Designed miniproteins, single chains, continued (3). Designs and how they scored, part 99

Each design is a single chain, and the fold is of that chain. pLDDT is the mean over its residues in the fold that is shown.

## One batch from the design tools (miniprotein)

Design m11439
Fold by ESMFold2-Fast:
Structure m11439 (fold): chain A 76 residues (1-76)
Amino acid sequence: SRVKELREEFKRMAKLIGVSTKELLEEVGRRLGLSTDPSKLLELIASSPEIARKAAAVLTAIALRRIGDQLDEELA
């Protein structure tokens, strides 16, 4: 299902940036002004292309900040 695919993608992103999947989904939901319930957020993203696009933009911003922080730690 699309929800299952999205959940696995969020798991991969969370692992890459060093946070839990739950923390990542809650932060995305918070920034979108949507549900902080991970299951409900995934259903909303799966059912709406507009929400999916906004979620992708927010996720990218979170990932870039975290990767930048990690690079600063590794290169300093």
Scores: mean pLDDT 80

Design m11440
Fold by ESMFold2-Fast:
Structure m11440 (fold): chain A 97 residues (1-97)
Amino acid sequence: LRRRNLEGLARGLEEILKTFPSGFYYKDLGEALLQLGRYEEAIEYYEKAIKLFQESNVSNKDLLLADAYGNIGQALEKLGRYEEAKEYYEKARKLRE
């Protein structure tokens, strides 16, 4: 996605989340923020997505959790927190097995 499109997407998701909290919307917001370089905020919203996915009966839960952990790892890597990033990548890998 283009940066301006990502900014619009992030804003739209923030508005939706005020009235309808959803693990999928938190994940989408985290992805948009990650691409915008807002790494700490991206991690926060991925953590919210993970919590909702863990507490739900959503289909393909392990794949959703693996994607979120992988994206947290990418954000941590961008922040220079390489050892923490490796731990999250490992969590994602194990869930995909």
Scores: mean pLDDT 82

Design m11441
Fold by ESMFold2-Fast:
Structure m11441 (fold): chain A 89 residues (1-89)
Amino acid sequence: EKEKEYEEIAKKIAEEIVEEFKKKLLELGVPVEPLEEELKKIKEEIIKKFLELSKKNPDAPLEELIEKVKKIGENLVEETFNRLGLNTP
């Protein structure tokens, strides 16, 4: 079940990115509770992009797929900061 295995990896990566984002929001004094829906959407998008990359690049090493999806996740976080009127610290 390679698809399930990759979905689990994607979930772990998404959780790590969202957890780091929550930590930064709290450091800026931004309440996380009103942003739970946006955080869920970011997590879902990261998982979706990882699975898309794995299907598009079946011969790619797992580590390369992880690096690419982490970059996508970082861009989603930056876009969300900009939408909230928060510039990168």
Scores: mean pLDDT 78

Design m11442
Fold by ESMFold2-Fast:
Structure m11442 (fold): chain A 70 residues (1-70)
Amino acid sequence: ALTADELARLRQLVDLAGPEMVLTESELRELASLLFPDRELTDAFLAQVEAALRAIAAEQGRRFAVVPDP
């Protein structure tokens, strides 16, 4: 599970991103690498980051989507 500090970093990111955040799967991985350099980027961890970003965006009335790489 994500820690409270990790969730706080994601909340700040969503706030700074404005009303819409759309990421490719590769961009999500790169973002997770930059925010959480000490974490292994497993599919399970990336799914947790995606779920947290989706929940935070919904709480703030913002749009969030992850799309496949082209």
Scores: mean pLDDT 80

Design m11443
Fold by ESMFold2-Fast:
Structure m11443 (fold): chain A 67 residues (1-67)
Amino acid sequence: MQENLDLLSKFTGAPPEVIGSMLSERAIQILAGLIKEGITDPDELRQRARERGVSDLEIEAFLSLIS
């Protein structure tokens, strides 16, 4: 879990505590997995995260950190 939070923190520039407060553990793992696969485009992240069962609310909250 910490490794995924650290990855998302580096990707967004937001502190890991902020990410952990906005996203479920499942969403953190899925989003971190997509980024590890090289998926970094916001539109592709939105589509792929949705396909893997992340809620639109969590996806948009995460993407707001990089927009």
Scores: mean pLDDT 82

Design m11444
Fold by ESMFold2-Fast:
Structure m11444 (fold): chain A 113 residues (1-113)
Amino acid sequence: SAAKRREEAKKLAEEVRKAKEEAIKRIEENKEVSPGRIRAAVANIADLALDKAEEVPEAAKELAEIVEEATKFGIDQAKRIGEEGTPEEKKEAEEAIKEIEEITKETLEKLEK
């Protein structure tokens, strides 16, 4: 039923939201987080969102919002590392930001279909 599909969509979106919150907490608690690790965390949330949207397409809009929030956090954290870090860390941060933007674009395009 439509009501059952909406409840399933809500449950799957909540699962992805919890995974995002746990990833954010791990990054915030780890003072030695690398830009590559931030990029990997965003990629993992994007992959989880795509997987869950395939199971319940009704969740796609909420999952897209979660991916966008994870992306904003990831880019902000990578920028901070680049601004405060060594020239090498700045280069790694710039590469991670570019990769996060590419992952996000591809993921959001898939979720809009």
Scores: mean pLDDT 86

Design m11445
Fold by ESMFold2-Fast:
Structure m11445 (fold): chain A 69 residues (1-69)
Amino acid sequence: SLLEQLRQNAERARQLAEQATNPQAKALYRLAAGLYELAVQLYEQGDVELAQATADVGNELVKQGQAIE
């Protein structure tokens, strides 16, 4: 389900933040984790479209973090 994917993405982003040595990458991963957590909240409130859009921003932040790490 999307909800399970969002929760897994949040946990993975937190792990990436813990492992990152580059401070900018660490910050991007932490922001991504927060966005996935917000997406979970939005999904639970019934705002599925906004939850997906929020998760898409989180995905881009993870991608940016990985590119500079």
Scores: mean pLDDT 89

Design m11446
Fold by ESMFold2-Fast:
Structure m11446 (fold): chain A 64 residues (1-64)
Amino acid sequence: SEEERLDEIYRKVLELQKEGKYDEAFQLMRKELTPEQQDRVLQRMYDEARKAREKAKELEKKIS
């Protein structure tokens, strides 16, 4: 499915970014994804980063 393909590419992009290969990550997205699909992948990254920050704040409240 499209969702499965987007998830696979999302995971590959994260792996490349983890290795510091940011240009390769963006080239992969441009090669394999439409502009609409690229926006969905970027939105997912933003949402995951936001959730991680929110969880960190919740943990700080429990420790304090």
Scores: mean pLDDT 78

Design m11447
Fold by ESMFold2-Fast:
Structure m11447 (fold): chain A 68 residues (1-68)
Amino acid sequence: DLVERMRKLLQQMDEAIAKGDTVTAERLTREYARVMEELLRSQGSSPEEREAFLRMFESVSRQAISRV
């Protein structure tokens, strides 16, 4: 279920990026990050670890979206 959600989000992100739709790409990236945070939470990660991951993800996704 979560795996299917993540797969669908990645597919939609690729489509948005290919079309130059940065607004949709940003929204989908945020949703993907939320799903990842949930996975990290279910694994018993610390709040600091989750925050560090989210910050890193935001940085790399910003760079990717800026290139469209």
Scores: mean pLDDT 74

Design m11448
Fold by ESMFold2-Fast:
Structure m11448 (fold): chain A 77 residues (1-77)
Amino acid sequence: SMAEARARLRAVGQALQAQLDANRDTASPEQKYAWIRAAVDQVLAIASTVLSPEELAELRRRAEEALAELEAELRAA
């Protein structure tokens, strides 16, 4: 259901935030990137249960663009 999907999306976001906060000063940028990418994959999997194939493809495209920008920032740091 849409309500179940929204609850799962919130849980993924909260878990990622807690992971980043707990490891703020100890995790490498590469580890943080890996966790963010894993969270994005979970978001896309949840979204696939409620979005049309066209909406999912657009969300995936935007997510990959955002991840590419994050990876570029990681390389620059």
Scores: mean pLDDT 85

Design m11449
Fold by ESMFold2-Fast:
Structure m11449 (fold): chain A 70 residues (1-70)
Amino acid sequence: MEELKAELDRVFEEIRRAIEQGAPADTLRELLQRAVDVKNKLLDAGAEPEVIKEATRRLVEAARAYQAKL
């Protein structure tokens, strides 16, 4: 559980850096997919509803940043 939470935080940090560095849309899409995969692993591992809700909120923010690149 804690390892998956740490992995999700790392992926979101990678998304933030990619946005700051002006990475192409394809790179952001791949990072978003990785974040979705880790969120799904947290859900499968029985993470608390508030953890999933926060992960979903962060994904929506990241997806909006991705759409701004299109």
Scores: mean pLDDT 80

Design m11450
Fold by ESMFold2-Fast:
Structure m11450 (fold): chain A 89 residues (1-89)
Amino acid sequence: NPIVQSAFKEIQERVNTKVVNEFPDVFEDLELAEKTGLNEIYDKLQDNNKRQRFEQIVEEVIDEVAQEKELSEKTRNELKSRIRNLIGI
């Protein structure tokens, strides 16, 4: 589904930017975050509080992208499911 793939890419890019700003002690710059991927970012956080905040960031970004792109509830739920499966939550 090209809509899901396009939205997934935008979610990944926005999450990468937010994790660099939120967790500068873990991610030195955007390039490191971009190379890491969502599942590896979750693993690198090691702290349950940071992991919960990361999960919150991911859900907020999904909601933002879904609203901006006027995605259907079905497409939004597909994105949430795919990202949760990728992170292992």
Scores: mean pLDDT 77

Design m11451
Fold by ESMFold2-Fast:
Structure m11451 (fold): chain A 63 residues (1-63)
Amino acid sequence: GPADEALRAAAEQAGAFLARLRAQYGEELRYRARVVDPGTIEVEVTAGGRTLRAVATPEGVTV
């Protein structure tokens, strides 16, 4: 249904964001992801001694 499609799109956005960061930081990249609702995934990333929080939606990622 629409919720499943929104979750998939948000997950694809989160995955692309994490893949880009992994290309930059390599094996030092640590992350956790949490589904908040069907269209919203919170991503917490730790790399290079810094921690950032990002929100992935079907439309993109906001830091």
Scores: mean pLDDT 84

Design m11452
Fold by ESMFold2-Fast:
Structure m11452 (fold): chain A 65 residues (1-65)
Amino acid sequence: SLKELLRKLAELFNIRPRPDDREVDGLTPLEVEAVRYVQLIAGLPTDGVPDEETIKAIKEILEKY
């Protein structure tokens, strides 16, 4: 599931939630930061929303590691 991929990514890259983070679209603060991290390194808008391009980037990153 997307949430499992985001948790693996957060552990792999030592991602932590920001102090003021809140839940967005059913994602926990940690999962939102994992989405933003992927978006930042992939050159996508850092909106924290896991669209198709963001999901593709997550899979490509995890496949390399």
Scores: mean pLDDT 76

Design m11453
Fold by ESMFold2-Fast:
Structure m11453 (fold): chain A 85 residues (1-85)
Amino acid sequence: SNIEKALEYLEKAIEAARAGDAQGVLRYSRLAAEYLEKAGYKDLAEKVLTAGIAAARLIQEGREEEAAELLEKTLKDVKKELGIE
């Protein structure tokens, strides 16, 4: 489903953040947002895209752990809004 793909790409963005891969964070966050928008969740897509941009900036500043934590919090918030426990 579009939701399952969105969550999978957000997980890949978290792994990219842990690896210090700012371009990977931007790519996977954009893909996650695209699938959320296709599923009808435009506000969640915007939240994910915004978090991805912020996380990529944190990585460029050497703050990779904070970038991963931000994306993990974003994933938790997205799951909560989707009603996924």
Scores: mean pLDDT 90

Design m11454
Fold by ESMFold2-Fast:
Structure m11454 (fold): chain A 68 residues (1-68)
Amino acid sequence: SAVEEVQRVVDETRKRVEELRRRGAPESEIQDVVFDGIERVVALGNERGVPQDELARALRELRDLLLS
């Protein structure tokens, strides 16, 4: 489902951010990964009819990665 694809993007982005932080990658590289994840989620929402509450939750989870 489109909701499952959105959650997969969130999970993959989170794992990538965790890997980058573990190896001391620059914050700019971490930001690029999160922004790519946000763009992918927004594209899925526009194309696949994802429920607005699920889209909002996914985008919040991705933004929270920038604050941790």
Scores: mean pLDDT 85

Design m11455
Fold by ESMFold2-Fast:
Structure m11455 (fold): chain A 62 residues (1-62)
Amino acid sequence: MKKGVVLVADDSELGVQKALELRKKEPDTLVIMVKPTEEDIQAAIEKLKELGYEPEIIEIKS
């Protein structure tokens, strides 16, 4: 099963940088960047599971 990452970032610039790093290291990994809200995190997890990805949560704090 392919790996999917939910990137939780309050700072969009930092989030984009981390997403690009992950995609370079693991090009088969789907990365979804979300705001630090339970609704956005849960929606991203469900989306990854529906697409057949194994969800992992990574939090970025400024």
Scores: mean pLDDT 79

Design m11456
Fold by ESMFold2-Fast:
Structure m11456 (fold): chain A 100 residues (1-100)
Amino acid sequence: DAEAVARAMLEAPTDAEALLLLIDHARTVAPEAQLPLLDEAEAAARAGRVAEAERLLLEAMEPGVEALREARENKTPLSELAQALLAFLEPLRLAFQLEL
């Protein structure tokens, strides 16, 4: 539930905890090929390396960004990568609508 993830992130006591919630959500929507980067992002966040965890999470999203751009330019159906990116972004979109 994207709204539940958004609310949990907004109520998280630390940036690291909010990032861990976002990484957990990313695991539920990401293609299998991106899971190793999400594993590294989780390990970095748990170690308090928030900036590194954020960078790794962005790297995991990069194929989805390219797939979405290509689909829009070519007017083709959204690939799994593009759909995964949109599903990943939904809690962030809802969080910005609720507060912050």
Scores: mean pLDDT 78

Design m11457
Fold by ESMFold2-Fast:
Structure m11457 (fold): chain A 88 residues (1-88)
Amino acid sequence: MISPEELEEIGRRIVLGEPLSEEQRALVEEELKRRREEREKFIEERLEKEIKELGRELSEEEKKRLRERIELAAEIALELLEASLRAA
């Protein structure tokens, strides 16, 4: 797993226009994979939280709509992070 210190060094190189090493590119790929795995956990935790906060039974359609909204928000956040880590 990439450490915060390693990620900061990668960011510094990008800002200064220095090329990333093959090892640093591999760390970015690993971080993107980890963030995609975190996305699923985030969706699950957020869905449980929202259901609990509503304090009522949800229909299957309401649960589906809520999950779809959470999934869309998580996907947008992941795309922005991927752009920041890869496309600089």
Scores: mean pLDDT 69

Design m11458
Fold by ESMFold2-Fast:
Structure m11458 (fold): chain A 75 residues (1-75)
Amino acid sequence: MIEEEIREDSERLLPDAEEKAKQGSSSSLSVAIFLAGVTGDYERALEIVREYIPVAPEDKRPDLEELAERLEKRL
């Protein structure tokens, strides 16, 4: 099924995007959140967002904090 293929590909690609996001890459953060969302792994998405917040630009931190709160409420 298409959903199973997308999930497997997302799980394969997610670790690299997650690692780059934790290093401060905003584009990799967006990819990692998208891939975690596709796999339904909101706990991992929350972890990625939380690790990114300390290295994020100040103007982006409020949006990231709101995203983290929304992810927590879904767990």
Scores: mean pLDDT 71

Design m11459
Fold by ESMFold2-Fast:
Structure m11459 (fold): chain A 73 residues (1-73)
Amino acid sequence: SKNKEKLEKLLKEEPSMSLEEAFERYLELEKEIEKAFKETGKKEDMELLIEVGSRATLLAMKLWVEEKIKKNE
């Protein structure tokens, strides 16, 4: 699927990105997959949505922790 290919490409590019850049790109991909899932109801799109959403959530949590560390210093 196109969305699976986009995820694979993003995973390869992620090591060269900042946390902020990676988070934004995963959020964009999540929105695209959500639209596809709402249109098709396809289980594969649901599984991709969970995977991409989980990765975006972890990045958001990492950014939140870094923000809290900076505020405590």
Scores: mean pLDDT 82

Design m11460
Fold by ESMFold2-Fast:
Structure m11460 (fold): chain A 60 residues (1-60)
Amino acid sequence: MLSGEETEKVMETFLTLYDHYLETGKIPSLEEAMEMTGASRKTVSIALEMLKHLVELQKS
């Protein structure tokens, strides 16, 4: 499990990527997500996985 600080950063990153998805209808690439958020590769990877799972749930 992530620490409280890491969890908070992941959640902020996720919200930024989710807003982008709502506007464009597309999940950004890892590199694009890193550029958009300024977050680390690890943080962005976790946030992108959360976004992918959310999108799959919304499609079912």
Scores: mean pLDDT 79

Design m11461
Fold by ESMFold2-Fast:
Structure m11461 (fold): chain A 57 residues (1-57)
Amino acid sequence: DEAEKQRIVDNARKFLESMGVPQEEIDKVAAEIAAQPTAEEAARAAERLSRQAVSKT
C-alpha cells in the first residue's frame, strides 16, 4: 500500500512536469497526495489536484 502511494506520487510528478507545471506547485501537489491515508484517497487527490494545477496555467 505504501508502494502504491509512492507510485501515485511519482506518476503525478511526471505528469505535471510534462504539462509544464512549476516545481513549487508540483511539490505541493505531491505532498498533499502523500498525506492521504490510503492509496485510493491518494489516487483521488492526484486526479483532482493535477487537474487544478494544470488549469491554473
Scores: mean pLDDT 79

Design m11462
Fold by ESMFold2-Fast:
Structure m11462 (fold): chain A 93 residues (1-93)
Amino acid sequence: MGKEVAKATYEAGNKAARDPSFPPEAQAAAGVIGGGMADIYSGREKEGLERAATAVRALGKPAAQKHYDATLRAGGEESGKGARYVAEKGGGL
C-alpha cells in the first residue's frame, strides 16, 4: 500500500480509537492497527502488516468490520482502503 493510504489509515484509526461508541477491544485494536500503519509509513511494511493482522484476528470479523466502517467514516475512502487491505492480508476478514 502507498504511504498516503497508510498515513490516512493511521490518522483515521487514531480518531476511531477515541470514539467511545467502539467496544474496548476495537479501540485497543485501532491503536495496534495504527501502530502497524505507522510502521508501513516508515518503510517497515512486513512488520507493520504482521502487527496489524494480529489485532484484526483478535477482533474477529464483526468487530473488524465495525473498525473498517468507522475508519472509512473518519478518514474517507483512502483510509478505508488501508483498513480493508490489512484485514484481507491478515486473514481476519
Scores: mean pLDDT 63

Design m11463
Fold by ESMFold2-Fast:
Structure m11463 (fold): chain A 75 residues (1-75)
Amino acid sequence: MSKAEIVAYFKQTLGDKLSPADAQTLADYMLAQPEQVTQAHLQFLAGLLVKFADAPVSLEKAIAVYQAAVVGRDF
């Protein structure tokens, strides 16, 4: 996926919970990782952030959730 597609997805799913600037930084971070960014990874991450975020999601929190969700998987 492209950076623009990742940012658009977060805007559509998280809306006001994640700022546009933080969405861009998170997309850059995800694309810099050795794991390929897929639609399934985005859906899983966004679902977790929607479920657990009662306030605006910080970039730090979003990265921590991404690391826990992706790095801990064996396949």
Scores: mean pLDDT 73

Design m11464
Fold by ESMFold2-Fast:
Structure m11464 (fold): chain A 79 residues (1-79)
Amino acid sequence: MEKQLKEGKERIRRAAREAVEEALEKRETMSVEELQEMVVQKVSDKAREELEKASPEIRPELVQETVREVSRGVKEVEE
């Protein structure tokens, strides 16, 4: 269980980093609002995959990590 939680969190964090990097690459062609929407969508999609694979006991922790990473990514795109 602990390993699943750690790996799930790491995959969500990786997806968030990749989404932010993609958004920053597109900053010249998209509005800040569109870039933020892209980050939210990509992280949420990955989180959904991870939640479907996860045991019910670890899902709340994965949701918390998702919210945390979305908040960070949205702020990073604004700067």
Scores: mean pLDDT 81

Design m11465
Fold by ESMFold2-Fast:
Structure m11465 (fold): chain A 57 residues (1-57)
Amino acid sequence: MMSKDQIQTGIELLIRRRGKITRAELAKILKVSPGTVSRALQGLIKEGRLKREQILK
C-alpha cells in the first residue's frame, strides 16, 4: 500500500510531467481511489506545494 507521502510525491511528479491532469487520471495512474487523490491534493495545496489551478476539473 502506498503511503500518503508517496501518493503526494507521485501527484507532484505527474503534474510536473503532464502540466495539467484530472483527479480521475491521477487515481488510475497511482492505483488509488479518487477520494485518496482528493485528500492528497488538499494536503499539497495546504503545504504550498501545489495550487488549485493546476488541477483540471
Scores: mean pLDDT 75

Design m11466
Fold by ESMFold2-Fast:
Structure m11466 (fold): chain A 80 residues (1-80)
Amino acid sequence: MARYLRVRTSPSGFSEVTNMSREEMEKKLEEFGLRPPGPGETAVLVERPVDEKTVERWLLLLDAQGNVVEVSKPVLVPAP
């Protein structure tokens, strides 16, 4: 089965890796204009703080060997 991961970097420099639901990731893939991951592929949502009010987000698709096969254009969104 495909895997869905979220990688979030805190302002203190620590990175947290969590699993995402299929439904959450499919919505993000559609928003970013990426294809859905195939068997053995991993979809990764990357989030990095730019400042205290703004987070940069982009999506990666990795093959079964961990190679990047697709990359979205990054977008800036308000920090929660």
Scores: mean pLDDT 78

Design m11467
Fold by ESMFold2-Fast:
Structure m11467 (fold): chain A 87 residues (1-87)
Amino acid sequence: DDKELEEKLEVVREEMEKKGLSEEEIKEYLEILKKAYNLMSNNTFLELDKEGLETVLKAYEILSEVMGIEPLPEVIEEIKKKIEEKE
């Protein structure tokens, strides 16, 4: 429904295909990215539960690996800290 999300997901898919990921891996990664986007669009970071935070962290790891986007270390550390606090 979000054209910007669909365009970004298509770019990520193309990069995954170039890196030799399987269709199953691409599908799984795109689903994680879509879930993370929906969570971040509908909630503040502070409102996310442990599962939501883990989904967002996984999405950052996928984007870093596939797109070469360096996540801000401070953001990653804050997400990890919030996950630990919910255990």
Scores: mean pLDDT 74

Design m11468
Fold by ESMFold2-Fast:
Structure m11468 (fold): chain A 118 residues (1-118)
Amino acid sequence: IKSQLSDDQAVAEARRSKRLLEEYGKKMIQALKEGDYKKAREYNTHMVGHVLRLIGAWLEAPTPEVEAIVEEARKVLLDTNIQSAPYMTPDQRKRAIDLLNSSPGKAPQEVLDLLQKL
């Protein structure tokens, strides 16, 4: 099976997807701060789309450069989740903690501690 993307195309797609992921993440956090939950949901949907594009680029061309961009994007997602935690209801936080605990070794302890404190 031949790759549908060249290495250069996969790197370009990964960089674009990471940039848009960061942009929509910032817009989502701002919408949450303003109490615009509908707009926050719309921006979150765009973020998910760019995560899928980034994973697609990694699967097509798993080069060290694409892997580095994926790791940077993972850190952006972690920071966005931490910044979003104060805007969750107690029931939403409990559900998030339960989901993270159902996947041992996948959730950073710092994220679990933050969700429990709020």
Scores: mean pLDDT 72

Design m11469
Fold by ESMFold2-Fast:
Structure m11469 (fold): chain A 61 residues (1-61)
Amino acid sequence: MSPVELAQRLIREGKSVEEVVAELKRRFPHLEAREVAPNLVELYDKKENKTYYIDFSPPEV
């Protein structure tokens, strides 16, 4: 399971940004998770030197 997939699952379960960040840090200690904007979390993978963004905003309809 990828960190992004785990984050998306927790969001669908109604977890807060803080809860998702805490779980990601627990499961993936090489991954740095930071809130960079309201409803936006930056994931930095230190091993792969890659940055991903997780948007907690509901999909625009």
Scores: mean pLDDT 75

Design m11470
Fold by ESMFold2-Fast:
Formats: C-alpha cells, sequence, structure tokens
Structure m11470 (fold): chain A 74 residues (1-74)
C-alpha cells in the first residue's frame, strides 16, 4: 500500500523529469519494490534528492516521508 504510493510518486517524478533524471527516479522505485525495507528506501531517496534541484529534492523527500509514516501507521 504505502510502498505503492512511494513507487508511484517516484514514477510520476520520472515522467515530469528531464531525461537525465528519469533513471534515478526509476531506480528508487525499483529499490522500494526489491527491498521492501524503509531504511533502504530512505538511502535511495536521499541519493535521488542529491541529484535533483533543491526544490524538487525537497518535494521528493517530503513525499517519501509521508509514505513511510503511512506504512508505519498501517
Amino acid sequence: AAAEIGIETARRLAEEAPEAHREAYLGVARAMEANKDIDAVRIAAGALAAELSPERGAAALEAMDRAVKEVEEA
């Protein structure tokens, strides 16, 4: 459920991103699917945020934090 929200967020960012960042967003989505580990997802998302502009990086981290909280409350 919440992993699906995080994956969908990463895929949407990939669709809106320049071509150069598309693979990074898909990498985060794949990490979420493969690992199902919140810590691994946070590490991957942090790496992605470093590649984004400050504005887009902040939005991606906020979306991920919300998804993590939703998983922990589910």
Scores: mean pLDDT 60

Design m11471
Fold by ESMFold2-Fast:
Structure m11471 (fold): chain A 86 residues (1-86)
Amino acid sequence: DPLRELARQSLEDIYRIHMEKYNLPSLEEAKRLMAKGVKYRELLDEGLSPEEARRLAEQLTDEEIDAFEQAWIDELEAALAAVAAA
């Protein structure tokens, strides 16, 4: 799917920006940092304390981090499809 591949490439560009900004060793570490940041904010919005939210965000599994990535790819693909339909 060309749109999904373009969405994946767009997400990799976002990872690269984070990798450079935070001096991270890989795109994989940028992905992890982004997923943990999103999870932390979600948990704060759910009423958890900053300490509890940080602890739980740090405990994200690779499977949970990959689930965040798939959601971001789905969102980017939907945005690209909307632009293509216009």
Scores: mean pLDDT 86

Design m11472
Fold by ESMFold2-Fast:
Structure m11472 (fold): chain A 60 residues (1-60)
Amino acid sequence: GPSKEAAEAADRGGARYAIEASEAGRVPTNAEASKGGGEGAVRAGHPREDAEAAAKLGAA
């Protein structure tokens, strides 16, 4: 499973994406929030596989 660090990075990415969507006047879907979390974890330097797993756990 994903490391704690990858999960925290995914959570931050999802939160950032939700703020950006709100500023654009829309509510993100769970899939969009999960994608944002995964991208955040990858940007923080975590492996893509761990980032995807962390994003799925955060979206569930």
Scores: mean pLDDT 59

Design m11473
Fold by ESMFold2-Fast:
Structure m11473 (fold): chain A 100 residues (1-100)
Amino acid sequence: SAEEAAREVARVAARSARRAAELARQGDSLGAALSAGVAAVAAAVAATIGEKGGASEEMVREAREAAREAGEAANLADQGDSEGAAEEAEEAAEEAEEAA
């Protein structure tokens, strides 16, 4: 179903966001930005599939919030803000897990 597909993509977003937080804490700004970018795209895709497939408004909001937070994590990592990137990536992972 579209809802199952959306949840599976949200799980991909959650894993990528957690990886971004790990890499940010290690000082790997490029790795953190890339993983956070993947999480942002996956979360946005999950929200789109969920919305079009008739998933709950809660799930769609959680996926959209995950996309926003993962995008912010990527920007902060690109700027060299490892602490900010890790915090936003962790929030993105939590929201993506709720959507999953």
Scores: mean pLDDT 90

Design m11474
Fold by ESMFold2-Fast:
Structure m11474 (fold): chain A 59 residues (1-59)
Amino acid sequence: MSPEAWAELDRAIAELSALAAQNGRVSLAEVRALADRLANPEAREHLLRLVDNAEADRA
């Protein structure tokens, strides 16, 4: 993965962490919405795979 993709993932994780601090948790729908906002396709695909794995584990 490119350095740009990692930088976008780091920012996305920081945003999710802030949302969790404010709301006590973050929904998978919010994570998907954030992934759709990512400009780098590698970063977006990586985040979407994390969501898919989390859904499989929680379903």
Scores: mean pLDDT 75

